Designed miniproteins, single chains, continued (5). Designs and how they scored, part 26

Each design is a single chain, and the fold is of that chain. pLDDT is the mean over its residues in the fold that is shown.

## One batch from the design tools (miniprotein)

Design m16887
Fold by ESMFold2-Fast:
Structure m16887 (fold): chain A 81 residues (1-81)
Amino acid sequence: SLDDIVAEHKAKIEAQLDAADAARANALLDEFRATYEATGGDVDAALARILARVDEIPDPELRTLLGALLHDVALEVRRAQ
């Protein structure tokens, strides 16, 4: 389920990132889920919205890591459809 996919990625984030970066990543996952639900399951719209937020991150290393993470989440959600 979407909730299981989000929960699994939040657990991985909390294990690997510091508290501030984990909080930012978790907020992006929550916004992805909210957009996905609001659009009736539009993965592309949810991903596009969140990638726009990722582009606002000043740290290029964190931006790259979170971009890759969100593409992985979008791919898993598409597989679950």
Scores: mean pLDDT 82

Design m16888
Fold by ESMFold2-Fast:
Structure m16888 (fold): chain A 92 residues (1-92)
Amino acid sequence: MEEVLEKIKELEKELLEKYSALAEEAYASGDEELKRKVKEATAAAIEEVIKLLREALPLLPEEEQKRLEEEIEEREKKMREELEKLEAAAKE
């Protein structure tokens, strides 16, 4: 149970760290195609993490399910904020 959540959190951290760095490089270089590809890859990675969390949800006790649902919603919001930051950075 907790091991699955930790593994998903590690994956999320790695993906966000990797794609944030790539996005910063892409935006600094002014390569419009690379910027778009990085955004698409970041969005796909975010969706994959959320999917894994939702798949884990029915494997947990009812009390844990509520907490995981709240965490999923918070993660989705935070990931949208990160994508908005990447879009704002593209403006520079």
Scores: mean pLDDT 71

Design m16889
Fold by ESMFold2-Fast:
Structure m16889 (fold): chain A 74 residues (1-74)
Amino acid sequence: KEEQEALEAVRRASQAVVAGNGDEALKIVKEFVEKSKDKELAIWALRAVSTVATHYGLTDTAEEVRKLREEVEK
C-alpha cells in the first residue's frame, strides 16, 4: 500500500517536473512525505524526484527536495 502510494507520488511529481512545474512537483512529494509513516520509502521518493528534477534542469526544485530529504533523515 505505502509502496504503491510512493510510486504514484513519484510518477505525478515526475510528470510535473517534465512539464516544467517544479512548484507542483515539490508540493506532491511534500504531501506524500508528510503522510508517510515509512521513513525509508519517503527518502526513496525524495531521491527519485530530486534526480528527475536535476535531469530536467529544475535546479531550485532539486535543491528544495534535497533539503526536505535531509530533514527526513534526522
Scores: mean pLDDT 82

Design m16890
Fold by ESMFold2-Fast:
Parts: structure tokens; C-alpha cells; sequence
Structure m16890 (fold): chain A 98 residues (1-98)
């Protein structure tokens, strides 16, 4: 039950981050990514799903100007999935934006 909700939250967070620039939608994406991350950390620790939740959380932080939080989130994603090209590219972008 919780896994289906977590996956739906992750997809909705990605949709909001890809389609909206509104602060309210970016904050909602942060909340959804955090809720999904909590479930994946408990049910599927060190999974690609956990890595992707960290990645989307990083994107939500970045879009809010929270660059230090974005960097930490991308580093957690890369710690789980070192070949995560998108997370590596966004990490370098966040480091340059400080």
C-alpha cells in the first residue's frame, strides 16, 4: 500500500518540477519527494527508488535557491547510484550556483 503511494508521490513531484515554476508547486514537489524518500528508505534502502527520491528532492531544493540542501541530496543519490548521470550534472550546477 505505502509503496504505491510513494511511487505516485515521486511521479507527481517529477511532474511538478518539470512543468511548473510556481513556488507553491516547487514546495509541493519537495513535500512529495520527502514523503516518498521516507518510505523508500524504510522499505527499499539503497535502491534506485531511494536514489531517485534524493535526486528529485535535490531538484526541488535547487529551484528554491537552497543550494546547500540540493548538493547534499544529489550526493546521497550518487552515493546509492554512482552512475546517475543526471544527479552528477545537477550536483555540479548546484555547486556553481553558490
Amino acid sequence: MKLKQAKENLLKAEELLNTSTKPEDIKQAEKLAKEALDIFKKEFPNSILEAYAHYLLGRAYYKQGKYDEAIKAYEEALKIYPDFKEAREELEKAKQAQ
Scores: mean pLDDT 88

Design m16891
Fold by ESMFold2-Fast:
Structure m16891 (fold): chain A 62 residues (1-62)
Amino acid sequence: MDEKIKQVEKDMLEAAKANLSKGELEAIEAASQVVAEYYKAGVITPQEAIQIMNKVQEELSK
């Protein structure tokens, strides 16, 4: 995996875990905000954003 994609995934997981005590939906919303910010900054493509979101959801489901 590309280093930039790993960084986005890490930041999303950190945001999700920080909000997990509020609920899964709140954790997912926090993660999606992080990925949206990276997408708007031009760091990732829409396809990469979808792939990262799927991995974060998988991690949160454990």
Scores: mean pLDDT 76

Design m16892
Fold by ESMFold2-Fast:
Structure m16892 (fold): chain A 90 residues (1-90)
Amino acid sequence: KAQEQLEHSEYLLRQFEEFLKKAEEGEKVDLENAPEEVQKLMLEFAERVYTEGKKVASQGLEKSREVVERIKEEMFGKLEEARREAEKAL
């Protein structure tokens, strides 16, 4: 049902936001107890940060921070698009 899809999309957005916040605060993130979909999102984030960070490592810390922020915005944007599509199906 469309309602179930919307609730699931909102759940994924909330979980991803909470795990990212904990990681940014330097807290140990317990990914082993996270839903598989959230684990995949966090792994994608880590892989993208590693790959893009490697390309700009010689350009300094500020450039690396810009890359991390861009990746966050792109990933949250995709999740929000999925939520909006589910909402339109209602």
Scores: mean pLDDT 75

Design m16893
Fold by ESMFold2-Fast:
Structure m16893 (fold): chain A 72 residues (1-72)
Amino acid sequence: VLRGVVQKIVEETEREAIVEVEVDGQNYLFKVSKETAEKLKVGDVVEVTVSGLGRTENGRIVPRASEVKILS
């Protein structure tokens, strides 16, 4: 489980999104469900549970978040 701050929503499709989260001073990209992305906004403090890998539209491999809990 990682704790971080949402920096931006990078990509959205009908099924999925890519979100950028700052964790311990570093920015990471996570693939999340569309439903999860619709609840997130820039500045949200979140806990991210990673349980696999996903792929962006450009074929880049990123961690997939199985759960994102909004803390603030």
Scores: mean pLDDT 80

Design m16894
Fold by ESMFold2-Fast:
Structure m16894 (fold): chain A 92 residues (1-92)
Amino acid sequence: MMSIEDRLQNIADIIESLTILGVDSTKAAIYLSKKEKELGASPITEKDERNIYKIAFDYKNGEISMDELLKKLEDILNGKTELKVVSKIKVP
């Protein structure tokens, strides 16, 4: 439902919130910028964005550690696991 611009703004807001919590915003911003360049305009799917939101919420609520947050965020932003899973599911 959201436009590409709205998605990017939401991701920026999440990264900004993580910065307030002491996460390396520079690293996160560089990573997102690189992915944006590689993928064009939309580096993250709607489902990935919702997953990032949930992870950020879990961290805010103290349910997961910062290390777990960063690992989960990196896996989603990398997209390799999702890409391989989707490809494997489509083979049958």
Scores: mean pLDDT 53

Design m16895
Fold by ESMFold2-Fast:
Structure m16895 (fold): chain A 79 residues (1-79)
Amino acid sequence: SRQVVVPEPDAVPRDPRPLLEAALAALERGDILGAEMHLYEALKVAPPELVPLILAALEALRDGDPARAIELVRQLLAL
């Protein structure tokens, strides 16, 4: 593509979906730390509407409930 796009160095793609997909994959492998890291990165770029569900997933992991975190991330990906 010969489109003139000026990429800003600070313009991180503000799409949490790939990070949420990575978090779900980590949870399905039992990689709780990796899932927390991906959810935290998703939280940084997520629109305000998704923030409460991402926080709920992080809280479920903190409470030792990865099954609930998986359900919440699947709900986020279904939106």
Scores: mean pLDDT 77

Design m16896
Fold by ESMFold2-Fast:
Structure m16896 (fold): chain A 72 residues (1-72)
Amino acid sequence: GPLSVEEAKKLGELGAEYMERAKKETDAAKYAGLALLSMGYALQAYLSLKKQGKEELGEELLLKAGLGKPVH
């Protein structure tokens, strides 16, 4: 696949780091950019981990990025 479990986990942790940075920003544009990066990395990690049978780990990484379970 495009990401291994280890690569997906690292990507999810990177998403969490960007969300923690976003929460400390007072500039709306900087906040938005960091939050979008966080969401993108966390969602990519979640989808990759879910495909590999590691959905619970993916959900934990989404929560760290300030996201709940994806809804349709």
Scores: mean pLDDT 78

Design m16897
Fold by ESMFold2-Fast:
Structure m16897 (fold): chain A 55 residues (1-55)
Amino acid sequence: MTDQQNQQDMQRMRDLLDQGRYQEMMQRSGDGTWSNMPPDTRQRIDQSMQRFRQQ
């Protein structure tokens, strides 16, 4: 795993999440960004989206 690239991908995903651009964030997962994320980060994003849509 390339830590530098993974770190940049995570920062971009965080920016999208903070801006409420959840669809763009999910599209980035198709580029492999999701698979490069640590499990904790993926869980945090999933929980945030769950609360936002279903609570």
Scores: mean pLDDT 61

Design m16898
Fold by ESMFold2-Fast:
Structure m16898 (fold): chain A 61 residues (1-61)
Amino acid sequence: GSKLEAAKEAVRKAVEAGKSSEEIGRNGAGALARSSRDLELSPEEDAALAKYASEVVKEAM
């Protein structure tokens, strides 16, 4: 898959690993920041990842 797909999967796994709403939020934010940096996402991919992270965090809470 694309870099964005890999980043989305990393965020999803991090959110699913959270055991409380606080952990879900913290894990999601951490995975978002790490994936953006490590995968060298474009500004457009970064924006798409942030939107995705917000949605999966909301659904997990």
Scores: mean pLDDT 81

Design m16899
Fold by ESMFold2-Fast:
Structure m16899 (fold): chain A 73 residues (1-73)
Amino acid sequence: MPSTEELLEKLSKLSIAEMDELIREVLSTLPPEQQKAFSKRYLEVQLKYYEGKLSEEEYKEELIKILRETLEA
């Protein structure tokens, strides 16, 4: 519980670029199939952000959710 909250807090304090770097490090430890699943969802979220459907804060929250779901799968 506390470790998950600490990770979420750290991610929220990072810039989008720094958060992407940390996510990339985590993904590099996962099997290729899991990396592909995450990348597909990541691109969908990026498209919504560029279309103005998500704020910067919503974009960060969505990336954290996708990362959590990928790690739990």
Scores: mean pLDDT 73

Design m16900
Fold by ESMFold2-Fast:
Structure m16900 (fold): chain A 90 residues (1-90)
Amino acid sequence: MKEKVLELLEELEKKIEEVKDKLPPQVYNAIMLGLESIKWAVENAEERVALKAALAQLKGLLKTIRYMSKYYPEAKIVEDLVEEAIKELE
């Protein structure tokens, strides 16, 4: 479980990097810092709670991105990517 969660987070990171040129640097950096925090939370979680930790943290990141998209419409591209990752984990 934990290995698969980390693999999905790595895939999400790569997809966000592919759209980096479409994002303001401040928005990209904030999102990547959030994703790094999620990866650390999963790596430090016990196997049995890794999925729950990932889902909780990704939903938190999604709320942050939705807030940012009100001021930076470009952030909506990443909102869609994070929503897809959440669905893959559910």
Scores: mean pLDDT 84

Design m16901
Fold by ESMFold2-Fast:
Structure m16901 (fold): chain A 100 residues (1-100)
Amino acid sequence: HHMEQERLRREAEEFEEAITNPEKYDKDGDGKLSIEEVLEFVRDLAKRLGVELTPEEIERIKQKAKELDKDGDGYLTPEEARKLIGDFLTELLRRAREEA
């Protein structure tokens, strides 16, 4: 368990690095992430944590991402993406604990 948790932590840090510097969207290191990239990251994290996201939850994340994207270009800054992911994961983990 201990080594497995440390490996997951390092992979999570690598994912955070990837979302702040996605080669397909941010080749020059601008740190801009598409809403779709953020959704893929959230889905991946939820699956790794053993939690399944409902379609309704995915749509809610999409709406929040669009609210943060004030310019309407479909991209979020790393700061906005981290906030969205962090807030959602915090709520998701609380819900999982309450249902357990």
Scores: mean pLDDT 64

Design m16902
Fold by ESMFold2-Fast:
Structure m16902 (fold): chain A 65 residues (1-65)
Amino acid sequence: EMEEVEALRPAIEALVRALTAAGASLEEVKEAAITLASHRLGRAPSEEVKEKVRKLAEEAYREAR
């Protein structure tokens, strides 16, 4: 699961960069990243996976702004 979330890092970073450039808030990018993760995994993420995805989105958001 950790390795699975790390495989999503480039896609999450690209999504967060695009949304941040469009003026999205941190909460909006976190939600979008979870949606992206569910689509890429083909399932609803567990709470642990959601938290890891939120953390990745938050890190990318800090770097993008």
Scores: mean pLDDT 79

Design m16903
Fold by ESMFold2-Fast:
Structure m16903 (fold): chain A 73 residues (1-73)
Amino acid sequence: AKVGAADVERAYRDLELAFGKEEAVIQVTKAVRRLAAEGRASPDALRTVAEKAREMGYHEIADELERLADELA
């Protein structure tokens, strides 16, 4: 099954509690990029990670993930 927005939100919450917001964004970005390369990420999962990255000021990463989501939609 493809990873969706709810899966990302859960993973982000768990990582944020353990490591803080910045590390959580870094880890979910790495994970969603790998999953997208494997054909296992939904567009909604990519957009959810892009939103978290943008909130942290990682605009280039957010733009990349949004473009990838558009290609998969």
Scores: mean pLDDT 86

Design m16904
Fold by ESMFold2-Fast:
Structure m16904 (fold): chain A 89 residues (1-89)
Amino acid sequence: SLREEARERARRLALEESEPTIEEIRRIGREQGLPEERIERIIREMRERVVELAERAADLVVNKGSREELQQLGLEYQKVLEDSLEEVR
């Protein structure tokens, strides 16, 4: 369906946009001497939250949700990236 296609595109784009942050998490985590398993868990948890937010954003667009709701999801997305980086510092 168009909704499923919108969700799939949103997930892919959000994950692609988060890749520089994922690379930074790996770099900092390794520099801080964190176990690889810990770094991978932080990245996995971040990706799961990114996917959830992307799907909610796609649903809002399809259902003609408010601009304010979309802006709030964008802020939540940035906070997820920032919080994940702080976990490796």
Scores: mean pLDDT 88

Design m16905
Fold by ESMFold2-Fast:
Structure m16905 (fold): chain A 81 residues (1-81)
Amino acid sequence: MARAEIFVELDPALADAAEAAIRALAAETPEVVAVERTGPSALRVTVEAPDAEAALAAAREVAERIAAIPGVTRVVIGPVP
């Protein structure tokens, strides 16, 4: 199994609503194994898949869906360890 991380920055005024929407998306997405609040307006979303290419592909799809959520200001995919 391989993991990819998505780093999300939020508008502070919309952070709680955006986090709730991201957690709802994660609940319906089997590849998302963790959603962690890393700061007052920052989240880390962890995606897991059978290999590094699959993890990166899943992370890209999840990142695109997260970027569409109101209150999300930045989305960056981290390196697969």
Scores: mean pLDDT 82

Design m16906
Fold by ESMFold2-Fast:
Structure m16906 (fold): chain A 73 residues (1-73)
Amino acid sequence: SDAARAARGAEQLGVPGGSTFSRAQVEAFAAALEALFDRPGLGARIVARAAELGGPERFSGAQLARAADAVAG
């Protein structure tokens, strides 16, 4: 989905050499997605779903893509 692709893109920009991301980085990406899609609360929902998929502290690109898709697509 478009939201999942956007989440993966934002993730790549935050940590170019990493396969996992901190909660703070994911929250920053989520805020950017809220602005991009003009959907207040979308970022918070993505973070919550990502935490459900793999835990609250470590996030992979695939986990973020699945979370974004589940929330927005």
Scores: mean pLDDT 64

Design m16907
Fold by ESMFold2-Fast:
Order: structure tokens, then C-alpha cells, then sequence
Structure m16907 (fold): chain A 68 residues (1-68)
């Protein structure tokens, strides 16, 4: 599945879930809000890939936001 990654003041990345997580790690994110547009979960960065894969399996999409 594909995911959109968003970090404050940076361009968004649309890619694989793994690419989205690596992008947020490169931006210094420690926590991530993972959303499918219906529900949101705030997770540590190390748990973000598993959470995003679950949401994509259940709802077909994931958006990952660096927690402010």
C-alpha cells in the first residue's frame, strides 16, 4: 500500500509505507499520527510502519503526520 507522509515546513512524500516512515525519521520525528481519514492513532516512530500497514489492510490508505 501507499502512504502520504507530512512533516511541518517540509514537502510531503507520497510513497510506500516504508518510504513514508523513513522520510519522517529523516525529519527527526519521534512520534507519528497515523490516520486512514476515519480514525487516528498517535504512536512512537518505531511502531508507525506496523500501524500504517494495519490501516491500509483495513481501509486501503494511510496518512502519517509528524506529531507537533
Amino acid sequence: GRALAVAPGKPGLLGSIAEAVEYLRSQGAKEVIVSDGVRQERVPLEDAEAAARRLVAEGGRAVLLAAA
Scores: mean pLDDT 78

Design m16908
Fold by ESMFold2-Fast:
Parts: sequence; C-alpha cells; structure tokens
Structure m16908 (fold): chain A 73 residues (1-73)
Amino acid sequence: MAIEHLKKLNLEYAKAVKKAQEALSKEETNRAIEEARPYIFESTLYAVQGDLKKADEAKEKAIKILEEAIKKA
C-alpha cells in the first residue's frame, strides 16, 4: 500500500537527518536538508502516484546528499 511505502520513506529519511544532526553543525545540517528537499518531495509525489521505483530512486538521492555532507565534514 502507498501509505506503508510513504511510512518507510519517512523513517529512512528521518534516520538520515538524525545522523546529520549528530555529526554536523546546525547550519551544515540545515543546508544539507535544503539540498535534499527537492528529492524528498519528488519521492513523495512518485509514491502517491504509484511509481515506487522512481520514488525509491529520489529517496536514495536525498539520503545520499545527507550522507555525503557528513563525510565532507
């Protein structure tokens, strides 16, 4: 169901955000979240349309942005 997929997406993204908040400054965390925001929006849009493959691809791009910000710090 789309709701279960959205719940999983939100949990995975929230976990990545929490790791960024613990590893980065508030300013760096906010910047990484802003860079990831278009992709998380795109992922949610695709998920509600039933395109789970594109939803997952966009989610992975958003999470990668947060992970790369942590690695560069």
Scores: mean pLDDT 80

Design m16909
Fold by ESMFold2-Fast:
Structure m16909 (fold): chain A 55 residues (1-55)
Amino acid sequence: MDELAKKMMEMMKKVSELISDPVKRTGYAVKLHEAMQKKDLEEAEKILEEAEKEA
């Protein structure tokens, strides 16, 4: 089971819900995509935390 991919997709969804600004939303989505490519869950969680503070 690819739990890492599932968790990162959920994070991407949360960013989409938290950020109303399309430019900022796209920026965080790109960062999450890069973290997914690196399979770096720690980096993904950091990005989500930054998005939550930005919201």
Scores: mean pLDDT 75

Design m16910
Fold by ESMFold2-Fast:
Structure m16910 (fold): chain A 66 residues (1-66)
Amino acid sequence: SKGDYAGAAAGGLAMARGREIQSQNPEAELTVEVRVEGDVGTAVATVGDETIEVTLSYEEARELAA
């Protein structure tokens, strides 16, 4: 549950950043991979040649949401 929350938050941030880049390069594919380890979520978004990595613990995800 905590890891799922952190992973969802990290994935959302990575997706948002990836979409920003993709909006300027509509032909570029956006892919997002999310990994959850305990209470930590890591998301990696790739758009063309750009890569964005977001790592959030459950505590960091909660602080971000506040």
Scores: mean pLDDT 81

Design m16911
Fold by ESMFold2-Fast:
Structure m16911 (fold): chain A 105 residues (1-105)
Amino acid sequence: MKLVIETEEGKKAYEEAKKDPEVYKVFEGMLKALQHAGLLFPDDTLVDALLMSGEFSEEEAKKLTKILTKKLGLPEDATVQKVLSSPKLSYPLLLEVAKEYVKSK
C-alpha cells in the first residue's frame, strides 16, 4: 500500500497523533521506517527495519512489530514488503498501533 499524507485519513491521523508527543513520536517513527525500508530493504523483517531506522530500541521495535503484525494478521517475522502489501495497512491502523504501544508502557 502507498501511504500518502495528503489523504483525508492521513491528515486526520497526523492531527490526532500530534495531541500526544509520545504517540506522535512512535507514529512518525513507524511511518519513516516503513517508507525507507519499503524502498531499499523490502525483504528485511519489520523488526530489523524498525531497528535500522534508529528511532527505536530493540525492545520497542519487537513490541511494535508484535502489535502491528497481530493487527494485520501476519507473523512476527513478516517482511516489510508483506506489511506494505497488506490491504489492512492504513494511517488509522498505524495510529492505533502507536496508541496501544504508548498505553502499554
Scores: mean pLDDT 79

Design m16912
Fold by ESMFold2-Fast:
Structure m16912 (fold): chain A 100 residues (1-100)
Amino acid sequence: NAAAERAALRRLVDNIIEQARKLGMPEEVAEKLRAELDPLVDAMVAHAQAGNLDEARKLAGEAVDLFRKAAVESGIPQEEADILATLLLIGLTIGLRSVA
């Protein structure tokens, strides 16, 4: 079910953003990041369900890069931003394999 899979990936994104907020990410940055990542999550699931796993992985990479940039620009230390970005990438990769 694409809707359940999208909901699971959005929960992952929300959990990672919440950890970034605890490390000092402003609320406005978190809200903007959610708005930018939501359509990427939808596109990732759509591509994975269509069998376009390479495109889904490319979009996952773009989502992770957007998160890392927002975290670092928020003043989160590079090492902490990299850890959260890695956790996001792992979670998205596992989720997309379950869709395909």
Scores: mean pLDDT 87

Design m16913
Fold by ESMFold2-Fast:
Structure m16913 (fold): chain A 74 residues (1-74)
Amino acid sequence: ETLPLTPAQAAAEARGLEVAKIVNKAIKEYPLSQEEIDELSRAAAATLPQGRDAVEKAIKELVERYKKKREEEK
């Protein structure tokens, strides 16, 4: 049904799986809402061209922002 992936498409899919693993790890470490998870996924995808370290840094910064926001709400 679906045509075989090109090497470029296969690489993009593999990168998407790596992003999903990083986001899933963040979810396990800190309770996040679905909205926050969606934001992390978008930020990770946007940062991925800069490398995995940049993705991890972006996710860490967003998680810290969410923690601070929740602390400020109380």
Scores: mean pLDDT 72

Design m16914
Fold by ESMFold2-Fast:
Structure m16914 (fold): chain A 64 residues (1-64)
Amino acid sequence: GKNVVPDSKAAALLAAVLIAGSTEVPTLDEASVEKLNASPAMPPGATVSLVDGKPVLTVTDAAT
């Protein structure tokens, strides 16, 4: 199956977890987004991008 769910809040929370915890929504730049997407800790099928300065999580289910 293919499911794409764009969610900027989920992206911010994921970034906070992967950047070693943040007490607030992290300010992500393009370099930080690239670092996140290159991280082995990223869930399979998940990508983070900046849309109008806000992080957006897109999850494509990596169908088994």
Scores: mean pLDDT 61

Design m16915
Fold by ESMFold2-Fast:
Structure m16915 (fold): chain A 81 residues (1-81)
Amino acid sequence: MAAAEAERAAARLLADLDQLEADIASRTPSPEELQTYLQGLDRGLGALDQVIRELGDTPALREARARLEALRARLEALLAA
């Protein structure tokens, strides 16, 4: 049960991150859009940390976390430029 939930959560997050990265790559986001995305990613990171605490630190969840952190850093860099 818990393993299936962890895999489902990781798969959903990875798919959402792929879509967000594609949207960002297709056009230059406005500063307002970047701030909204950063707030969303901060909430997502918090939720993911909660899932890891509940279900355990799996490779799939770790990959999802690393990708979320990388995207967050990229959006911060874009906002700072």
Scores: mean pLDDT 77

Design m16916
Fold by ESMFold2-Fast:
Structure m16916 (fold): chain A 92 residues (1-92)
Amino acid sequence: AEAEARLARFRAGMKAIAEETLARLDAGEPVAAVMREMALRMADLAAELGFDELAEQLRAEAPAVEEFVAASDQEALAAELRAAAERWIAHA
């Protein structure tokens, strides 16, 4: 029951993050900014579920994610991020 409640909360949180990610991509936001915000939202979700160390690591790595994305193929990353978000929405 407790584990099932946490899994349900995690799935609902990931669906919300995925929906927000798709909305930001559809609005034409830079993929680097979208991925940074996604990492911060995931950190908030991790903290809500009691995973404080994971949340701290995700927040600390957000600037490095932005730098990595800036050096990467923006179109390819946007396409993969969109596909991943759509899968999370479909299976939530």
Scores: mean pLDDT 80

Design m16917
Fold by ESMFold2-Fast:
Structure m16917 (fold): chain A 80 residues (1-80)
Amino acid sequence: MKKKVEELLKRMEELAEELREAGRARDRERFARLVEEADKLLQSLSPEEILKLSEEEQKKLKEALGRLQEAVREALEALS
């Protein structure tokens, strides 16, 4: 469980960085692929699995989700 959460958090952070890079490069095709990957990653998390996480792990996941959502927003603004 801990290892799976740490790997997920790391991928979410990597994805956020890649999204910002795609925005700066104005690469709409890369941005679209990264958004699809983020959606697929989030769909892999069931509510039941999230509820099995510790309070601290849930907090870290919520914070990582917020950072990922912010990266998508920033990239969209850069692409506009």
Scores: mean pLDDT 79

Design m16918
Fold by ESMFold2-Fast:
Structure m16918 (fold): chain A 90 residues (1-90)
Amino acid sequence: MKEEIRKLAEEGAKKLDEIAAKSTNPVERDAAQAASDTLKEIAENPDLPVNEVLLRLDAATIVAAYAGNQEVAKLVRELADKIEELHKKA
């Protein structure tokens, strides 16, 4: 589970970096970058409890939605759902 969560976070961060790079709106770009940074922190801290990982992803989803970046909010929410499913199967 831990290794799968790390890989999902790394993949998500890469996708968010691509969204940030394509964004011409600074608020949307900054929201994508903040979400990417959150996923990088999760990937770098393999001892984080799954509940804390999910809390951080929920916060990132809210921030992205507030910034108007629905693409980022959706991506982070879908990632959180995948992590929760993996945790339930263990």
Scores: mean pLDDT 81

Design m16919
Fold by ESMFold2-Fast:
Structure m16919 (fold): chain A 71 residues (1-71)
Amino acid sequence: SEEEIIEKVVEKYSELAARILGISKEEATRLIREAAKLLLDGESLDEIRAKYPAVSAFLGVIEQEVEKLLE
């Protein structure tokens, strides 16, 4: 399910994203969750970067994990 994909991405990357983005784990979890939802909805990387600039440096790894889990 979409929820399972989102939670797996969050679980795998929330701590790393918090470190890379220089934010709290709670804030990183929120951003990763929203980015994963938009990717599952078919939004482009450029559109997601425009909506959530803070996630732009981490968006590539989120996209790869979402695509891997969809397979």
Scores: mean pLDDT 79

Design m16920
Fold by ESMFold2-Fast:
Structure m16920 (fold): chain A 71 residues (1-71)
Amino acid sequence: SPELERLRAELEERERLLQTVTAELQRGVDAVRAASADVAPQVQAEADRVLSEMQAEVDRLRARVRELEAR
């Protein structure tokens, strides 16, 4: 199905982006921690929020792909 192939491609792209952003945000947090331990928790909390939102999107796409694959 073109719809299934499109959603699978979108899921793969979102999973790749999540991995890339996770690595980049962790480097950013580590850099902030080296400069200021007092600010690092705030930056970590913001990073965790962004990653949680991205993970939720991946989870929704994965569920949608599974629904279509079952047909």
Scores: mean pLDDT 86

Design m16921
Fold by ESMFold2-Fast:
Structure m16921 (fold): chain A 114 residues (1-114)
Amino acid sequence: MDELIEEARAEADRFYATVEEIAKLAPKSEGEKILNLAKAFRAAVDMAIDAIRAGDVELAEQYLETAREIFEKLKKILEDVAKKNPEIQPLAQRAIDEGERTLELLEKAVEEAK
């Protein structure tokens, strides 16, 4: 359990750092939107982890779902930005991979908490 939580948090941190690099290359308005969604995603991941540690599995599942919904919105924006800015494509793919891994690790942590 703790290993999954630590890995999920580490991946969420890597995801956020990758998104910060994308925001530097994207137009300011799009970069700000991407960063705000990435902050919301990371916050939802942290809240899910806190719920797991508190033994509130139902609340953890709710925050996991919130993180998933935020990630899907962010993924669409990242794909659109990458399509218009070819230099961002490798970073966008890395961010998507890191976000998907974060959700996979968090989902496993929630399932182990049951």
Scores: mean pLDDT 88

Design m16922
Fold by ESMFold2-Fast:
Structure m16922 (fold): chain A 86 residues (1-86)
Amino acid sequence: SLEEEIKEAVKVMEEMGLPKELIEEIEKAIKEGNWVKLGEISLKLLLEIAKKRNQTIDEVLIELHRRLIEGADKEKLLKEYEEYKK
C-alpha cells in the first residue's frame, strides 16, 4: 500500500540522516502524487549528498537502493520467499 511504501521510505531517509523537515516534504509530495516536486527534491538531495561525500550520483543511488532493501523488512521478504519455494 502507499502508506506502507511511505513508512519504508521514511525509515530509509532517517537512516540516511535526512532532516525531518525534508522527510515531511517528501511524504507530502508522495501523498499528493506531485511527482514533479518529488523529482526536484530528489535531484537536489542527490546532488548535495554526492558533493558532501565526494561521490558520483550513481554511487549515492546504489547506497539508497541498498538502504531501501534493508528498510523493506528484508527478513519478512526472505521468509515469504522461502515459503513460496515449498
Scores: mean pLDDT 68

